# Designed miniproteins, single chains, continued (4), part 26

Each design is a single chain, and the fold is of that chain. pLDDT is the mean over its residues in the fold that is shown.

## One batch from the design tools (miniprotein)

Design m12879
Fold by ESMFold2-Fast:
Structure m12879 (fold): chain A 82 residues (1-82)
Amino acid sequence: MTLGEKELEELAKKYGVTIQELLDNPELRVKILKEIFPDLPEEEARGLSLGEWILMIKYKKKLTGEELTQAIREEARREVEA
């Protein structure tokens, strides 16, 4: 089960790529994230997990530390319960 399948599908459609391409291409994910959050350091963007990246896109805000952890927990709970 992949966290944020709907978010991946939406982004793939928006950028004209496949979900597989988003999963296999970290450079594409970094590019997308920096387009939305231009102030985000490139090294931080590259260090994000796929789940963390999806959550930053989904909530449309720069998430850090505890906020990311809480958002991941809520999304995981929702995915298991669905």
Scores: mean pLDDT 68

Design m12880
Fold by ESMFold2-Fast:
Structure m12880 (fold): chain A 70 residues (1-70)
Amino acid sequence: SELDKLMEKYYKLLDEAQALVENKSPKEEIDKVLEEIKKVVEKIIQLDPENAEELQELYNIQIEEIEKAV
């Protein structure tokens, strides 16, 4: 399904963002991946509003950890 593909993309982008942080990549590259994550999350919420709260909580935790590490 489209939702399953977006969820897979979400986790893949989180792994990419974490790898960029661990490798001390330029902030611009990290910010670009974070922007892509935000867009994917918005699409997931639109397709699956029933689980929006749980996804939003997960997203907030994951992004705050990445942003603090930059």
Scores: mean pLDDT 82

Design m12881
Fold by ESMFold2-Fast:
Structure m12881 (fold): chain A 78 residues (1-78)
Amino acid sequence: DDEEINERLEKMKKLGELPFEKVRLEIELAIKNASISKEEENRLLEELRKLLKEAGYSEELIEAAVKRIQEELEKAKK
C-alpha cells in the first residue's frame, strides 16, 4: 500500500505540468525551509487531499499519503 502511494506520487511528479507537482514542490520547499505556518501546512495538505481525490485515489490511500507528507514536514521543523 505505501509502495503504491509512493509510486503514484513519483509518477505525478514526472508528469511535470500537473497541479500535483506544484503542490509537491510547495511541500518540498516547506520541508527545506523548515519554516511554514500551521495555516500554510494545513492548506498544502488539504490541496493534496483534493487533488488525489480528483485523480481517483481511495480515501484510505489519500490519508496514508497525507500522513507521510505531514510526518516529513514535522521532521523538517526539528
Scores: mean pLDDT 64

Design m12882
Fold by ESMFold2-Fast:
Structure m12882 (fold): chain A 87 residues (1-87)
Amino acid sequence: DARARAIAAALRELEAEAKARLGDSTDRELTEKMLRELYARAAELLGLPQEVIDRIRNSDAEEFRELMKEIEETLGELLERVEAAAE
């Protein structure tokens, strides 16, 4: 389970980075750009195809929101498994 632990650690670092960078942001455009990069890195860590990563960076706002939901569901499942295994 070294891979799951490494992914969880990287995701926690991404969450901390996102919270620090987005906490003071009032600029929607910059926030979206930062979210796209964070979700692209999360998708890469999850082993999603390059096509999905490219779509996260280059898709319109509507398609990006759908991709975010899909990634959030996958991340939630992974984090639950890692938390259970950490016991």
Scores: mean pLDDT 69

Design m12883
Fold by ESMFold2-Fast:
Structure m12883 (fold): chain A 102 residues (1-102)
Amino acid sequence: DLAEAIQRALEESTGESYTPEEAVRLFREETAAQRAALAAQLAALDAPAAGEEVLALFDEYVEALLEAFKNRDDPEKQEAYLKRAEELLERARRLVAEVRAK
C-alpha cells in the first residue's frame, strides 16, 4: 500500500509518528513546495527551455521516490529506484548550475 509505504519512509526519516493519510499529505505538500521553489528560481534565470527540462526531471524524481516507497519489500528494486531518483536529481542540479553560469 503506497500510503503505508510513505508513512514508513517519513517515520524512518524524521523519527516522528504519522498516520498513512498524514504522511501522504505531508509528502505531497513538501514535494509541491519544493517544485514551486524550484520553478521560482528557474523563472529568475529567464531560461524557459532549461526550466521546463529541470521541472520534468523533478517530476520524474518524485515518481522514482514513490516507486521506491511502493517497493520497500523488495530491497533490490527499491535500491534501483532510489539510485534512479539520485541520478535524476543530480542531472537537474547540473542543468541549473549550467543555466546559472550563463
Scores: mean pLDDT 78

Design m12884
Fold by ESMFold2-Fast:
Structure m12884 (fold): chain A 59 residues (1-59)
Amino acid sequence: MEEERQEALERVRRIAEKAGGTVTLNEDGSVEVTGLDASQLTPEERRELAEAIERVAKA
């Protein structure tokens, strides 16, 4: 579970960085992305980002 969480976090970070976003991991295990320009992402990348955020929250 921790390895999957770290992989999900890395995925969130890479997609968010591509669109100029900053990733923050909260104490409750939730992930917050700020400054993200969604227009820099494809619809598929936006879906991947949402799924990765949910994976982090579940771990």
Scores: mean pLDDT 76

Design m12885
Fold by ESMFold2-Fast:
Structure m12885 (fold): chain A 105 residues (1-105)
Amino acid sequence: STADKIEALKQRMIAKVNALTAKILAVTKDPAKAAEIQAITDELIDAINDLTQALLNGDHLQASIELLRIVALFEELKVLAPEMRDEIDETSREFTKIVKEMLAL
């Protein structure tokens, strides 16, 4: 079903965020910065859940707002972890591709 395909794409996004966060935390020496990175990760997962719900509801305007939120959170992550900028940008690009796949369903 379309819902099952959206759920599979959602799980792919969550897995990518968790993998990226693990890589960033592995090189983060400051505990306060690590806590801020974890907070952004939690907000990214919330935004993915909200994006997925908007798509299931056919609310393309809300889906666009949640995607913009996700992009802004990746920009915040690059400020906290500039050494990981290229990996963060790659994950952000992959997210845009997954959202396009969802919108094509």
Scores: mean pLDDT 87

Design m12886
Fold by ESMFold2-Fast:
Structure m12886 (fold): chain A 92 residues (1-92)
Amino acid sequence: KEKAKEFLEKLKEALERTVKRLKERYPDLPELSDEEKEEVREIALAIAKNLEEELGVKVSEEFVELIFELLAIGLATGDRDGVADLVSEEME
């Protein structure tokens, strides 16, 4: 379980760096509607739950917020491939 915790910490740091880079790339992001924010939050929670089940460890609320931010930027920009590429790069 130590390896799973190390993986989650590395992933959290990678997501933090990815969100920062995406906000720098897209400074004029359109605001999502409250309805879109609710939908994205539900998806972020589902991803976090699946990750907890696969790794057998609990993820933090901060981690859920990072997933939410990442998905929100992906939805607002339509650049899902660019988001995935940055996450992959930051995980290396």
Scores: mean pLDDT 78

Design m12887
Fold by ESMFold2-Fast:
Structure m12887 (fold): chain A 74 residues (1-74)
Amino acid sequence: SLADLQAALRAKLAGLSLDEQIAELEASIAALRDGIAELRRQPRSPEVEALLATLEAMLAAHEAVLAELRAQQA
């Protein structure tokens, strides 16, 4: 679920400072967006659609956690 992805991200980042967590999430979001854009240039197939759905779910989880951390930084 989205909540499980968010929890896993928070656990992975827990050893980093707030600024480091934000920087890691921003880098991951940029990479995910680039990957999604590249996949969208490929011919549609069930496999491509399933991978896109997975990456878009990961992107949503990363963006949600980033928003939470940025609120703490303010």
Scores: mean pLDDT 88

Design m12888
Fold by ESMFold2-Fast:
Structure m12888 (fold): chain A 70 residues (1-70)
Amino acid sequence: MPPEEEIREAIGDIVGAVIASFEKNPKLRELIRDAVRELVARGQPVTEEAIREAVMKKAGVEKLEDLPEV
């Protein structure tokens, strides 16, 4: 099977776990989806840590808790 299909299945499991941790913030869910998409587009492994780092970089913060709530 194409590698992208296997990656998408793994993303579903990882994103579900990460989103469950951050369900209180709708903007964080959008950032997580964007981060996952960018990791896949760059051919990088999608891990919880990689998603967290990509989200922090997109938001311009050093910690996820520093994200603006809107």
Scores: mean pLDDT 63

Design m12889
Fold by ESMFold2-Fast:
Structure m12889 (fold): chain A 75 residues (1-75)
Amino acid sequence: DLDARLEAAVAEARARVDAGDLEGALAVLEEILAEARRLGDADVALGAEAAIALIRGDPARIAEMRARIAARMAA
């Protein structure tokens, strides 16, 4: 279940950010992103990209991800 793995990866990344390990947090999310892309799970891939953008503090990427998520929910 990729949704459960994304949830676990986000929780681990959050713990790493709290510990000051931003590189480790990004590595965990990049791993689940690669797996989601390999399996063709666009929703999990989008979730992982959004979490990565939030950790990096990229407002343009965060806005892009929010728009893509909103479009998916509206459909």
Scores: mean pLDDT 79

Design m12890
Fold by ESMFold2-Fast:
Structure m12890 (fold): chain A 115 residues (1-115)
Amino acid sequence: SEKLEEARKLIDEIGRELHELLTQKLTPDQFLERMERIVELAEKAVEILKELDPTSPEVKQLAARLQSLIDAAIALLEKYKPHLTPEQQARADELIERLKKIREEVQKMLDEANS
């Protein structure tokens, strides 16, 4: 389906953007700006996944991959956080909370499918 392809492309883009963050020497502000983009892509991906059949193996696979990428993004933010100013730490905390909400929404979708 078109929506399945759109979700897959968004999730693949999140993976690419996270990989680039691991290899690039960025300033704290540049890192946070790119992480904000990753969070926005993840929010779009979960909204599309919610419109798909959660019992589908393909949807479950994409949801699992999105959860894994979200966990990686949270880990990167937590690792980088001690090196940030208080203002930048507040921004990082906001991004972590947004990622945690996406993770919870994906988990609820999967739990409802298996009930």
Scores: mean pLDDT 88

Design m12891
Fold by ESMFold2-Fast:
Structure m12891 (fold): chain A 92 residues (1-92)
Amino acid sequence: APEVAIEAARAGGHPLMLESAEAAAKQNRYGTAMDSGVGAAAAGGHPEKAERAYQAALEVNGDSPVAKSARGMAEAARRGQTVAGGGLPPVF
């Protein structure tokens, strides 16, 4: 799960999101790592990475509000939409 989030964040090309995902994964904060990864992938226009992050979020912590937010962002990315400019929750 955290590996998928880190890969998605790396693919998104957002250095702050990548750093956040790596730090959260190291401290076993899967929800934050997944949110960072999905947000970065969605903003970067990588629907494949966003879809993978979405599936991992459901597997790891599907009931958290962060995972639900990440799922919504991943679904938007799959449909050719972006979340640039306001789609990230205030948990960073």
Scores: mean pLDDT 57

Design m12892
Fold by ESMFold2-Fast:
Structure m12892 (fold): chain A 88 residues (1-88)
Amino acid sequence: MEEIEKLKEELNELYEKLEQLLKDPSSSEEEIEELMEKAKEATDKLIEKEREEYEKYKEKSQEVGREAAEKILEVGREVDRELEERRS
């Protein structure tokens, strides 16, 4: 639980920084891609940790992992759209 909460905080910080970079057209494409990769890695780790708790106790909800998976896909689409517009 504590480790999952820490990963949620890490993801919130990464997404806040990504939002700021996406609003600045002069921001580095490389930095945006790096932050997106870090967010994906943290999301995968969060899903894995919640799955381990579910398998071990059979009483833990997988809701947090599902929400994290949906969020990374949504943010990924926004990043792809912004980068495509910058490349045009």
Scores: mean pLDDT 78

Design m12893
Fold by ESMFold2-Fast:
Structure m12893 (fold): chain A 70 residues (1-70)
Amino acid sequence: PDLEEIAERLLEIIEENKDKLSPEVYENMVKAIEEHKNNRTVLLAAAHELKKLLPEKEEEIDELIEELNS
């Protein structure tokens, strides 16, 4: 899978839902993804955390998790 494309999609979801995240969580997630766009383990961890925080986006995030596991 294109890890950079998945990272960009995760960042887009985070930005669109910024108001639903604490500033600390937002900053930590953005930093982790930005610094590790090619690290599948980091992107998977971020996706799973984001899914817990944004249940409304669960289906979209699960699609990205499936891509990361391919």
Scores: mean pLDDT 84

Design m12894
Fold by ESMFold2-Fast:
Structure m12894 (fold): chain A 60 residues (1-60)
Amino acid sequence: MIEKEFELENATKATAAALAAIGEDPRAKVTVKGNKVTVEVPEGEKGDRALEAVESIAKS
């Protein structure tokens, strides 16, 4: 399992990032707290895409 915390600009972006992570890997365990998102995914292609999706939203 890979666990990573992301801090987004606001709670709306945090919610969007959480949904994007689940969309890329349905096995993702996502916790949203304000503007922070913690994503826990299995190692592999889908997990990597979930983390990439969250990072992409954090940068926008």
Scores: mean pLDDT 83

Design m12895
Fold by ESMFold2-Fast:
Structure m12895 (fold): chain A 116 residues (1-116)
Amino acid sequence: MSFDEKFEEMAQLAREAVLATTEEELESHLQRLINLFLEILKTENKRDQEIALTMLIGLFETLVDRDSPLSYDKLISLLNQLKERVEKELKGTEIGEALIKALDEIIERLEEKKAA
């Protein structure tokens, strides 16, 4: 797939995630989006990687601010699983380090919302 095709599919999956009404639908769309995103980070140039990263982080921030069908615990678990995959699959890359930092900030916000 070209980057344009991957990005369009990623954008459609993000839209479907935002519109999901069940936990199963949201988890399915997020897992597919995460797999496609990690492919982009391994195969595309730095500019396209940064564009994809910006969209993914924007989606997760939207899910944090919404009353989503996925519980905070499950969202935190999914983000931690993504973080573990990034640490394993993108070890030592600048984009991997940037993603881990962004995920840590989102996880912290979710933990704060859960505690409130």
Scores: mean pLDDT 81

Design m12896
Fold by ESMFold2-Fast:
Structure m12896 (fold): chain A 60 residues (1-60)
Amino acid sequence: SLMEEAARAGQAAGNGGAAAGAWELVKSGTGTDEVGRRILEAARAGDGDAAARAAQEGGK
């Protein structure tokens, strides 16, 4: 899923918070493809703060 790809991208970028947040969204079944896309884009751009923020917003 897009959220799993976002979690792996966050981990690869060295942002454990973004990766953990995305994995929680995967496990809980929450978060939309739009949230996953935002996390993925931010993580790939190296913007860990934006990636973590998107993950937190998607989970709650």
Scores: mean pLDDT 69

Design m12897
Fold by ESMFold2-Fast:
Structure m12897 (fold): chain A 87 residues (1-87)
Amino acid sequence: LEFHIHALAVSIVVENELGIAHHLDVLLLSGRDKSVILAEVKELAETLAVQLDKDVDVNSITWNDLLAIRDDVGVEALKEAVEKVTG
C-alpha cells in the first residue's frame, strides 16, 4: 500500500493523470481512511516537488480534485477509443 501512496505522490508531481487515476483507484479500494491517505500523499508530493523543481500546488489538492482527474481520465480514454474507431 505504501508503494501506491508514493506512486500517487510521484504521479501528481509529474502531472501523470493516468498514474493518478490508477493509484488512486487502488488506494480507494484499500479501505484506508481517505484523509490519512491524502495527508501522506501531500507530504510526499511536497517533498518530491521541491526535489524535482516542480511548481505544483500540492497544498490545495483535495480528494475531489483527485477524483475529478480520475473521472476525466476515464472519460478521455473512452472518448479517444470511440473517436479512433469512428474516425
Scores: mean pLDDT 73

Design m12898
Fold by ESMFold2-Fast:
Structure m12898 (fold): chain A 56 residues (1-56)
Amino acid sequence: SAEEIVVALAELGLDLPDGVTREQLDKVAENLSVEALKEILGLTDEQARAVVERLK
């Protein structure tokens, strides 16, 4: 869920990028992957992998 992504980001010390909407977070949650996190949230490869690992 969007809330799980927000919690994972906060636990990793990462801020939500400016302009990211709840709908975009829900789309990332539905299609959870390193690619989706990098494309939609602008995360680095390392940050995206950490979020995916946290949500497993």
Scores: mean pLDDT 78

Design m12899
Fold by ESMFold2-Fast:
Structure m12899 (fold): chain A 80 residues (1-80)
Amino acid sequence: SRRAEAQQERDDLIAKINARLAAGEITQAQADLSIAAVDRWADKEIEYSETVSHSESVARGVGAMMRLIGDEISRELGVD
């Protein structure tokens, strides 16, 4: 399900954050903030994906915003 896919993406991002923390590449405070942001992002993605009565413009706008958030988190966590 889309819920399970979003949950897996969240878990994958959190695992990457924890790996960076364990490697000493980020601080505990940075890891905590990044995990909190990933959790909020994933929860919103799941919420919108489970709602069948959305306009196309709303769905597209939310999708674009979530993608930008995901890209920004990945960059902060150590995409080269």
Scores: mean pLDDT 68

Design m12900
Fold by ESMFold2-Fast:
Structure m12900 (fold): chain A 82 residues (1-82)
Amino acid sequence: SAEQRERLIAMLEEALAWLRANRDRYDPALAAEAERLLEELIAGIRAGELSLEELEERLRRISALLLRLELTRHPDAVAEPL
């Protein structure tokens, strides 16, 4: 339904905002890839271009990537070499 799509978009936008605020705590390549996939998914949902099967596949891929990203989380702030 439209309401379910709006809720999903809101959840994905919150996830994207959180990721952008916390990029420095994760592997930069995986964080950039997660950001890209979240942005593309949000855009696709808004455009109405995704089938249910495509939506489910993209959600599965993002979930797997976010799990991998979480495994790279730094418990302490690591100073970047300048």
Scores: mean pLDDT 80

Design m12901
Fold by ESMFold2-Fast:
Structure m12901 (fold): chain A 58 residues (1-58)
Amino acid sequence: SALERARRRAQGALDAARALGVGGEALKQMETALEKANEGDAEGGIKGADEAGRLLGM
């Protein structure tokens, strides 16, 4: 489902960012994206993950 894909995308981005020592606004946006996906907001989760990826040059 879109929600399941959003969760996987957000979780993967968050795990990668933490492993790379990324902090600040990008990390917060990824955490928010995962939280939105967990709350059932697939659109918010995907959008937040995409924005975080953009900030990380991904």
Scores: mean pLDDT 70

Design m12902
Fold by ESMFold2-Fast:
Order: sequence, then structure tokens, then C-alpha cells
Structure m12902 (fold): chain A 70 residues (1-70)
Amino acid sequence: MEGDIIAEAGEALRAAGVTPQEAVRLTNLILDLLSAGKYDTVRQAIDYLRAGKVDEARELLEKALEEIKK
């Protein structure tokens, strides 16, 4: 189930219609959070992307990564 999260994230990013630059940035944030075990945060971001809420997804991912680096 958890292995599917990377595939789901990629699909959600494509569905959200983000620019290639934004897709790379969001993918890097997602991969960093997955490496830190933040699966629930990544799932919430995927839900935002699927709803077309790209700014909310980005802010959530950035905030979560900042908390890890503190």
C-alpha cells in the first residue's frame, strides 16, 4: 500500500496541471518527506493536488519539511 504512494503522487501532480518546474519542486519535497516517514503529510498533499489546490499542497509540504529540518 505504502509503495503506491509515489505513483499516486506522480499521478496527482500530472492531474493538477502544474508547470514542469513546479512538478520537479513538489516531487523533491514529496520524496524528502517520504524519506523522513511523513506518509500522512504526503497523503494530505496528494488529496490537495487531486482537488486542484496546488498552493495548499505546496505550503503543506514546505512547512512539514521545515519542521523536519529544525
Scores: mean pLDDT 80

Design m12903
Fold by ESMFold2-Fast:
Structure m12903 (fold): chain A 90 residues (1-90)
Amino acid sequence: MEELKKEFERLEKEVAEIVAEVDRYNAGQPIDLDALIQRAEEAIQRANELIEKASKYDSPEAKKLKNRLQTLKDVLESILDYLREKKAQE
């Protein structure tokens, strides 16, 4: 469980960094959209893997962790849709 919590914290940091890159893109800075899309897709896959690992634990703490992972996944999916729309406009 402690290892899953640390992996969650790493994923949360990665999501924050992805959001910061989206903000830079919106500010007109030169961002590689393809690289950012790939990064978001990889983060979604990591979230899915952590949800599966957390599902092996039948505890209230694991249930809360799964809910938090689902929230991060929802944010990442929203970002991915946004970035794909921007890429299609090029």
Scores: mean pLDDT 86

Design m12904
Fold by ESMFold2-Fast:
Parts: structure tokens; sequence; C-alpha cells
Structure m12904 (fold): chain A 103 residues (1-103)
């Protein structure tokens, strides 16, 4: 539905904002803040995945599941450089997911 599409877009825009803040926190060495932000991102991505699944949007669901896996790997990573690379890739995929919702 149009309402579900708009809600998924709103949630993805929030994910983008929080990921940008998490990347800044990682660069600043604030691991506690980064983990807090990434936990919120993971919850929002799970909500988006549920909506994409309910709407039958398989392409968006696949993208969101990939983003969620990258975020989970970043949370578990002990290497700041690896964490940053994973989060930057997640941000790229969020931009791609937003483009899918504009089509």
Amino acid sequence: SAAAREEMKRLLERVRELLERAIEAVRAGDLERARELLAEVALLLQEIAALARAEGNEELLARVEEILELVRQAILSEDPEERLRLLERALELVEEALELLEE
C-alpha cells in the first residue's frame, strides 16, 4: 500500500540518520554511543523488514536483510576499521533501498 511504502521510506530515512551518527561516534572513539545507536538501527531495520515482507516487496526485503547483517557484524566487531567499513557499506545500501522506494 502507499501508506506502507511511505512508512518504510520514513523508517529508512531515520536509519540513514542514525547510521551517520553511529559512524561519527565510531570515528570519535565513543563505542558506547555507537552501540546504542546501532541497537536502535537494528530494531528499525527489523520493523522495515516486517513491512517489506507483508507488502511482498522481495527486493527491498533482501536489501534490508543485508543491511541488518552488516549492522550486526559491526556491533560484534572488535576492530574499529572493520566496524567503520561495515557501517559505511550499510549506509550505501540504505541509499539504494531509498532509491527503490522512489521507483
Scores: mean pLDDT 89

Design m12905
Fold by ESMFold2-Fast:
Structure m12905 (fold): chain A 106 residues (1-106)
Amino acid sequence: AVDAATDAALARSDEWLREIAQKASPELREKVLETLEKYGGLAGLRQAIVKALNNATDEEREKILEALRRFSEALQRVLENPDDPEAATEFARSLLEVVEEIEKAL
């Protein structure tokens, strides 16, 4: 149900994601920006997620999908509260959790 909204949000803007990251805690902000640079922005990150899901075991795939569900929930909270630094911090944390799980499957 939330996957289509997450895909639409990810497809819209690298700049928007960077703006959210800048509102997060300093430690998480730097990690998110480094992650986006490493993957070549949202397009590259999306490709890494697809590759991880295709190469993952059933157990790894379940963990990636669970991380993506939490990411979708955190994204919705940021969209509802764009100026809330707690929402931005939780969004950044959820994105890094997605990256951690996909890197285990790559």
Scores: mean pLDDT 77

Design m12906
Fold by ESMFold2-Fast:
Structure m12906 (fold): chain A 91 residues (1-91)
Amino acid sequence: MFEAPKEVEEAGKELVKAALEGDAEKAREAGRELLEAIRALPEEERMSAIGYAEYSLSLALMAARINEDEETFEAVTEVTDELLKLRREVA
């Protein structure tokens, strides 16, 4: 398991919580906060934060799938696509 700054951890937890609650709008908001928190980090910390975010997003996608919540699944997928794009910029 990897360490992430508190801000990234909190945003990731809010994302998973929103997915469990079935709140697609809140999931998009938490996802946006997560991406911005990672972008605000020094370059050397971004890869670890991205790893944590990938884990949080996988949990959120699983929650949406189990709940059969198409709107939340779509919201989390949008955030996942943006994270993959950010990962390419850091690599």
Scores: mean pLDDT 82

Design m12907
Fold by ESMFold2-Fast:
Structure m12907 (fold): chain A 75 residues (1-75)
Amino acid sequence: MEEGRKLFEEGERAKAAQKYEKAADLYLEAARLLRESDPELAGRALTMAADSYAKLGKHELAEELAQEALALFRK
């Protein structure tokens, strides 16, 4: 559980450094680890990964991840 939160924080740092590809990878790994233990944070990680892909011009991947995050927030 702590590992997923640590990866989320590392993703935030990568995003602040404008390393969007690294940020997306870190956020996706955080979402995977947190999906069952902290689905709200996992959803936020997917949203941040989607934003990072959008900044890389990968808009179709960003949309897919945003939809996955939305599904995770809905019960």
Scores: mean pLDDT 82

Design m12908
Fold by ESMFold2-Fast:
Structure m12908 (fold): chain A 89 residues (1-89)
Amino acid sequence: SEAIARLEAAAQAAISNLQALYDRVAPPNPPEEVSSKYQEILQQIQQLTQDTIAQIKETGDDAIADQGIKKIQDLYAQGLVDLSEIAEK
């Protein structure tokens, strides 16, 4: 499905961008609290993507992909804020 492919592309872009940002701002040997927060953000995006794909496959409604992409974008925006706090101390 083009809708599923688009959703997966959005999720992968968000994850890749968050990983690149974390690599720039994270201290050497980051505290568990910092690394756990970063991993939680990635897991939330991955879980949302999987749940959205499952819903599209169950319902056949490709419009669910647009809602999923928006939710991924919202999580990505929150992740940027959270990781920026690490950079600013």
Scores: mean pLDDT 83

Design m12909
Fold by ESMFold2-Fast:
Structure m12909 (fold): chain A 95 residues (1-95)
Amino acid sequence: TKKEADEYLEKAKKYKEEGLRLISQADPEDQQRLLQTYEEGSRNSPATQFGGVAGTADELAAQSSPEQSELLRKASEKFRLARDYLDKAAELKAK
């Protein structure tokens, strides 16, 4: 239903905001790279943008300290959840 689609969009927005907050806690160089990926992805669909940020966060996590890696993996998870909820909302609207 339209109401379920609106609820999924609200969840997508909330997870996106949580992901951005986690990025703000990252090391300055990682934060800059992730924000650049986010801005570049804005030329595409929001789902592609969020997937791109999640992928970059995973790549940076693999090269980071354990504490930084955990933070970046949490950010990646939040952007994947945001994308999943966008996809669910789109499916409900595209009947």
Scores: mean pLDDT 83

Design m12910
Fold by ESMFold2-Fast:
Structure m12910 (fold): chain A 64 residues (1-64)
Amino acid sequence: MEEDRRLVEETLERASRRAAEAPSGEEALQVVADEYEEASKRLKDPELKQQMQQWSEQLRQAVE
């Protein structure tokens, strides 16, 4: 869906900005994970939803 593509693009842009403004690398990973998790809740395509959930979980694992 075009709506899902726009949501992904907006999420990547916002995640990048928030990560750049984060006071530490750990917080940067957490804000990116949070953005991907929120996107997964809003996405309608089940494959994109699953992928964003997977990426969010991988980032959370990187922070421990």
Scores: mean pLDDT 80

Design m12911
Fold by ESMFold2-Fast:
Structure m12911 (fold): chain A 70 residues (1-70)
Amino acid sequence: SEKEKAIGMFVITSLLSEAYLSIELGDIESAQRSLEMAREELEKLRPLLSDEEIQYFQNQIRDIERQIRS
């Protein structure tokens, strides 16, 4: 449903925001944890998302992975 999609997108966005904040603070372990949770939530929500919305979240996940790998 539209409500389920909106809630799921909010959860993923919040987890990605926490990962970015953790990187900024130098807390790589917390960043990795938030990233893994975001991946799990994206996989659960995937059937409700458009290709563009999936690409948007995947791009943010890849960016976070790149920053953690640095």
Scores: mean pLDDT 89

Design m12912
Fold by ESMFold2-Fast:
Structure m12912 (fold): chain A 87 residues (1-87)
Amino acid sequence: MEELLERAFRALEQFQALPAEKQAAFRARLLERGTALERELREGMAPAEVAERLAEALREELVAAGVNPEDAEAFARVALAISLAEL
């Protein structure tokens, strides 16, 4: 767990160091994908499946923005674990 959290924090630090335009593009893409998943949830997709798909979207968009793939994966896994615990 500790090593996973440490990688997740590195992903956050890397994201915050990115140019503002890359951060804005990430936010726009994640919002678009999140809105599509919100519609799927309303149409009957299981909350756990929506959480898993959102975590994968988060990982993919972080990598696309320039975050290290392993650190992005760790961040997405932590986000998924928190989301599932809130259900």
Scores: mean pLDDT 84

Design m12913
Fold by ESMFold2-Fast:
Structure m12913 (fold): chain A 93 residues (1-93)
Amino acid sequence: SDAEQRERLLRLLERRLEEAIRKSPSGTLSLEEVEEVIREVEREALAAGFDPSLVERWRREALELARKAIEENPSGTLTLNDVRVIVYELRES
């Protein structure tokens, strides 16, 4: 179902962003790095047969929230706490 696909996208995004942050020397991600992670999640979901329209809508929502978080941070980067907030907001949408 759409709800099940959306939940799997959220879990995959959370895991991949947390992994990228853990591997980052600064412990944070630039906008370019976040966009790369989101693109990888989109690519994997499409390869797994997810609904392209659902994936595209989810991708736009995820990017918008990530850009907003980065713009609001004095560092201009995404933190681990931001990942949790983004996942929560996406789940509530």
Scores: mean pLDDT 86

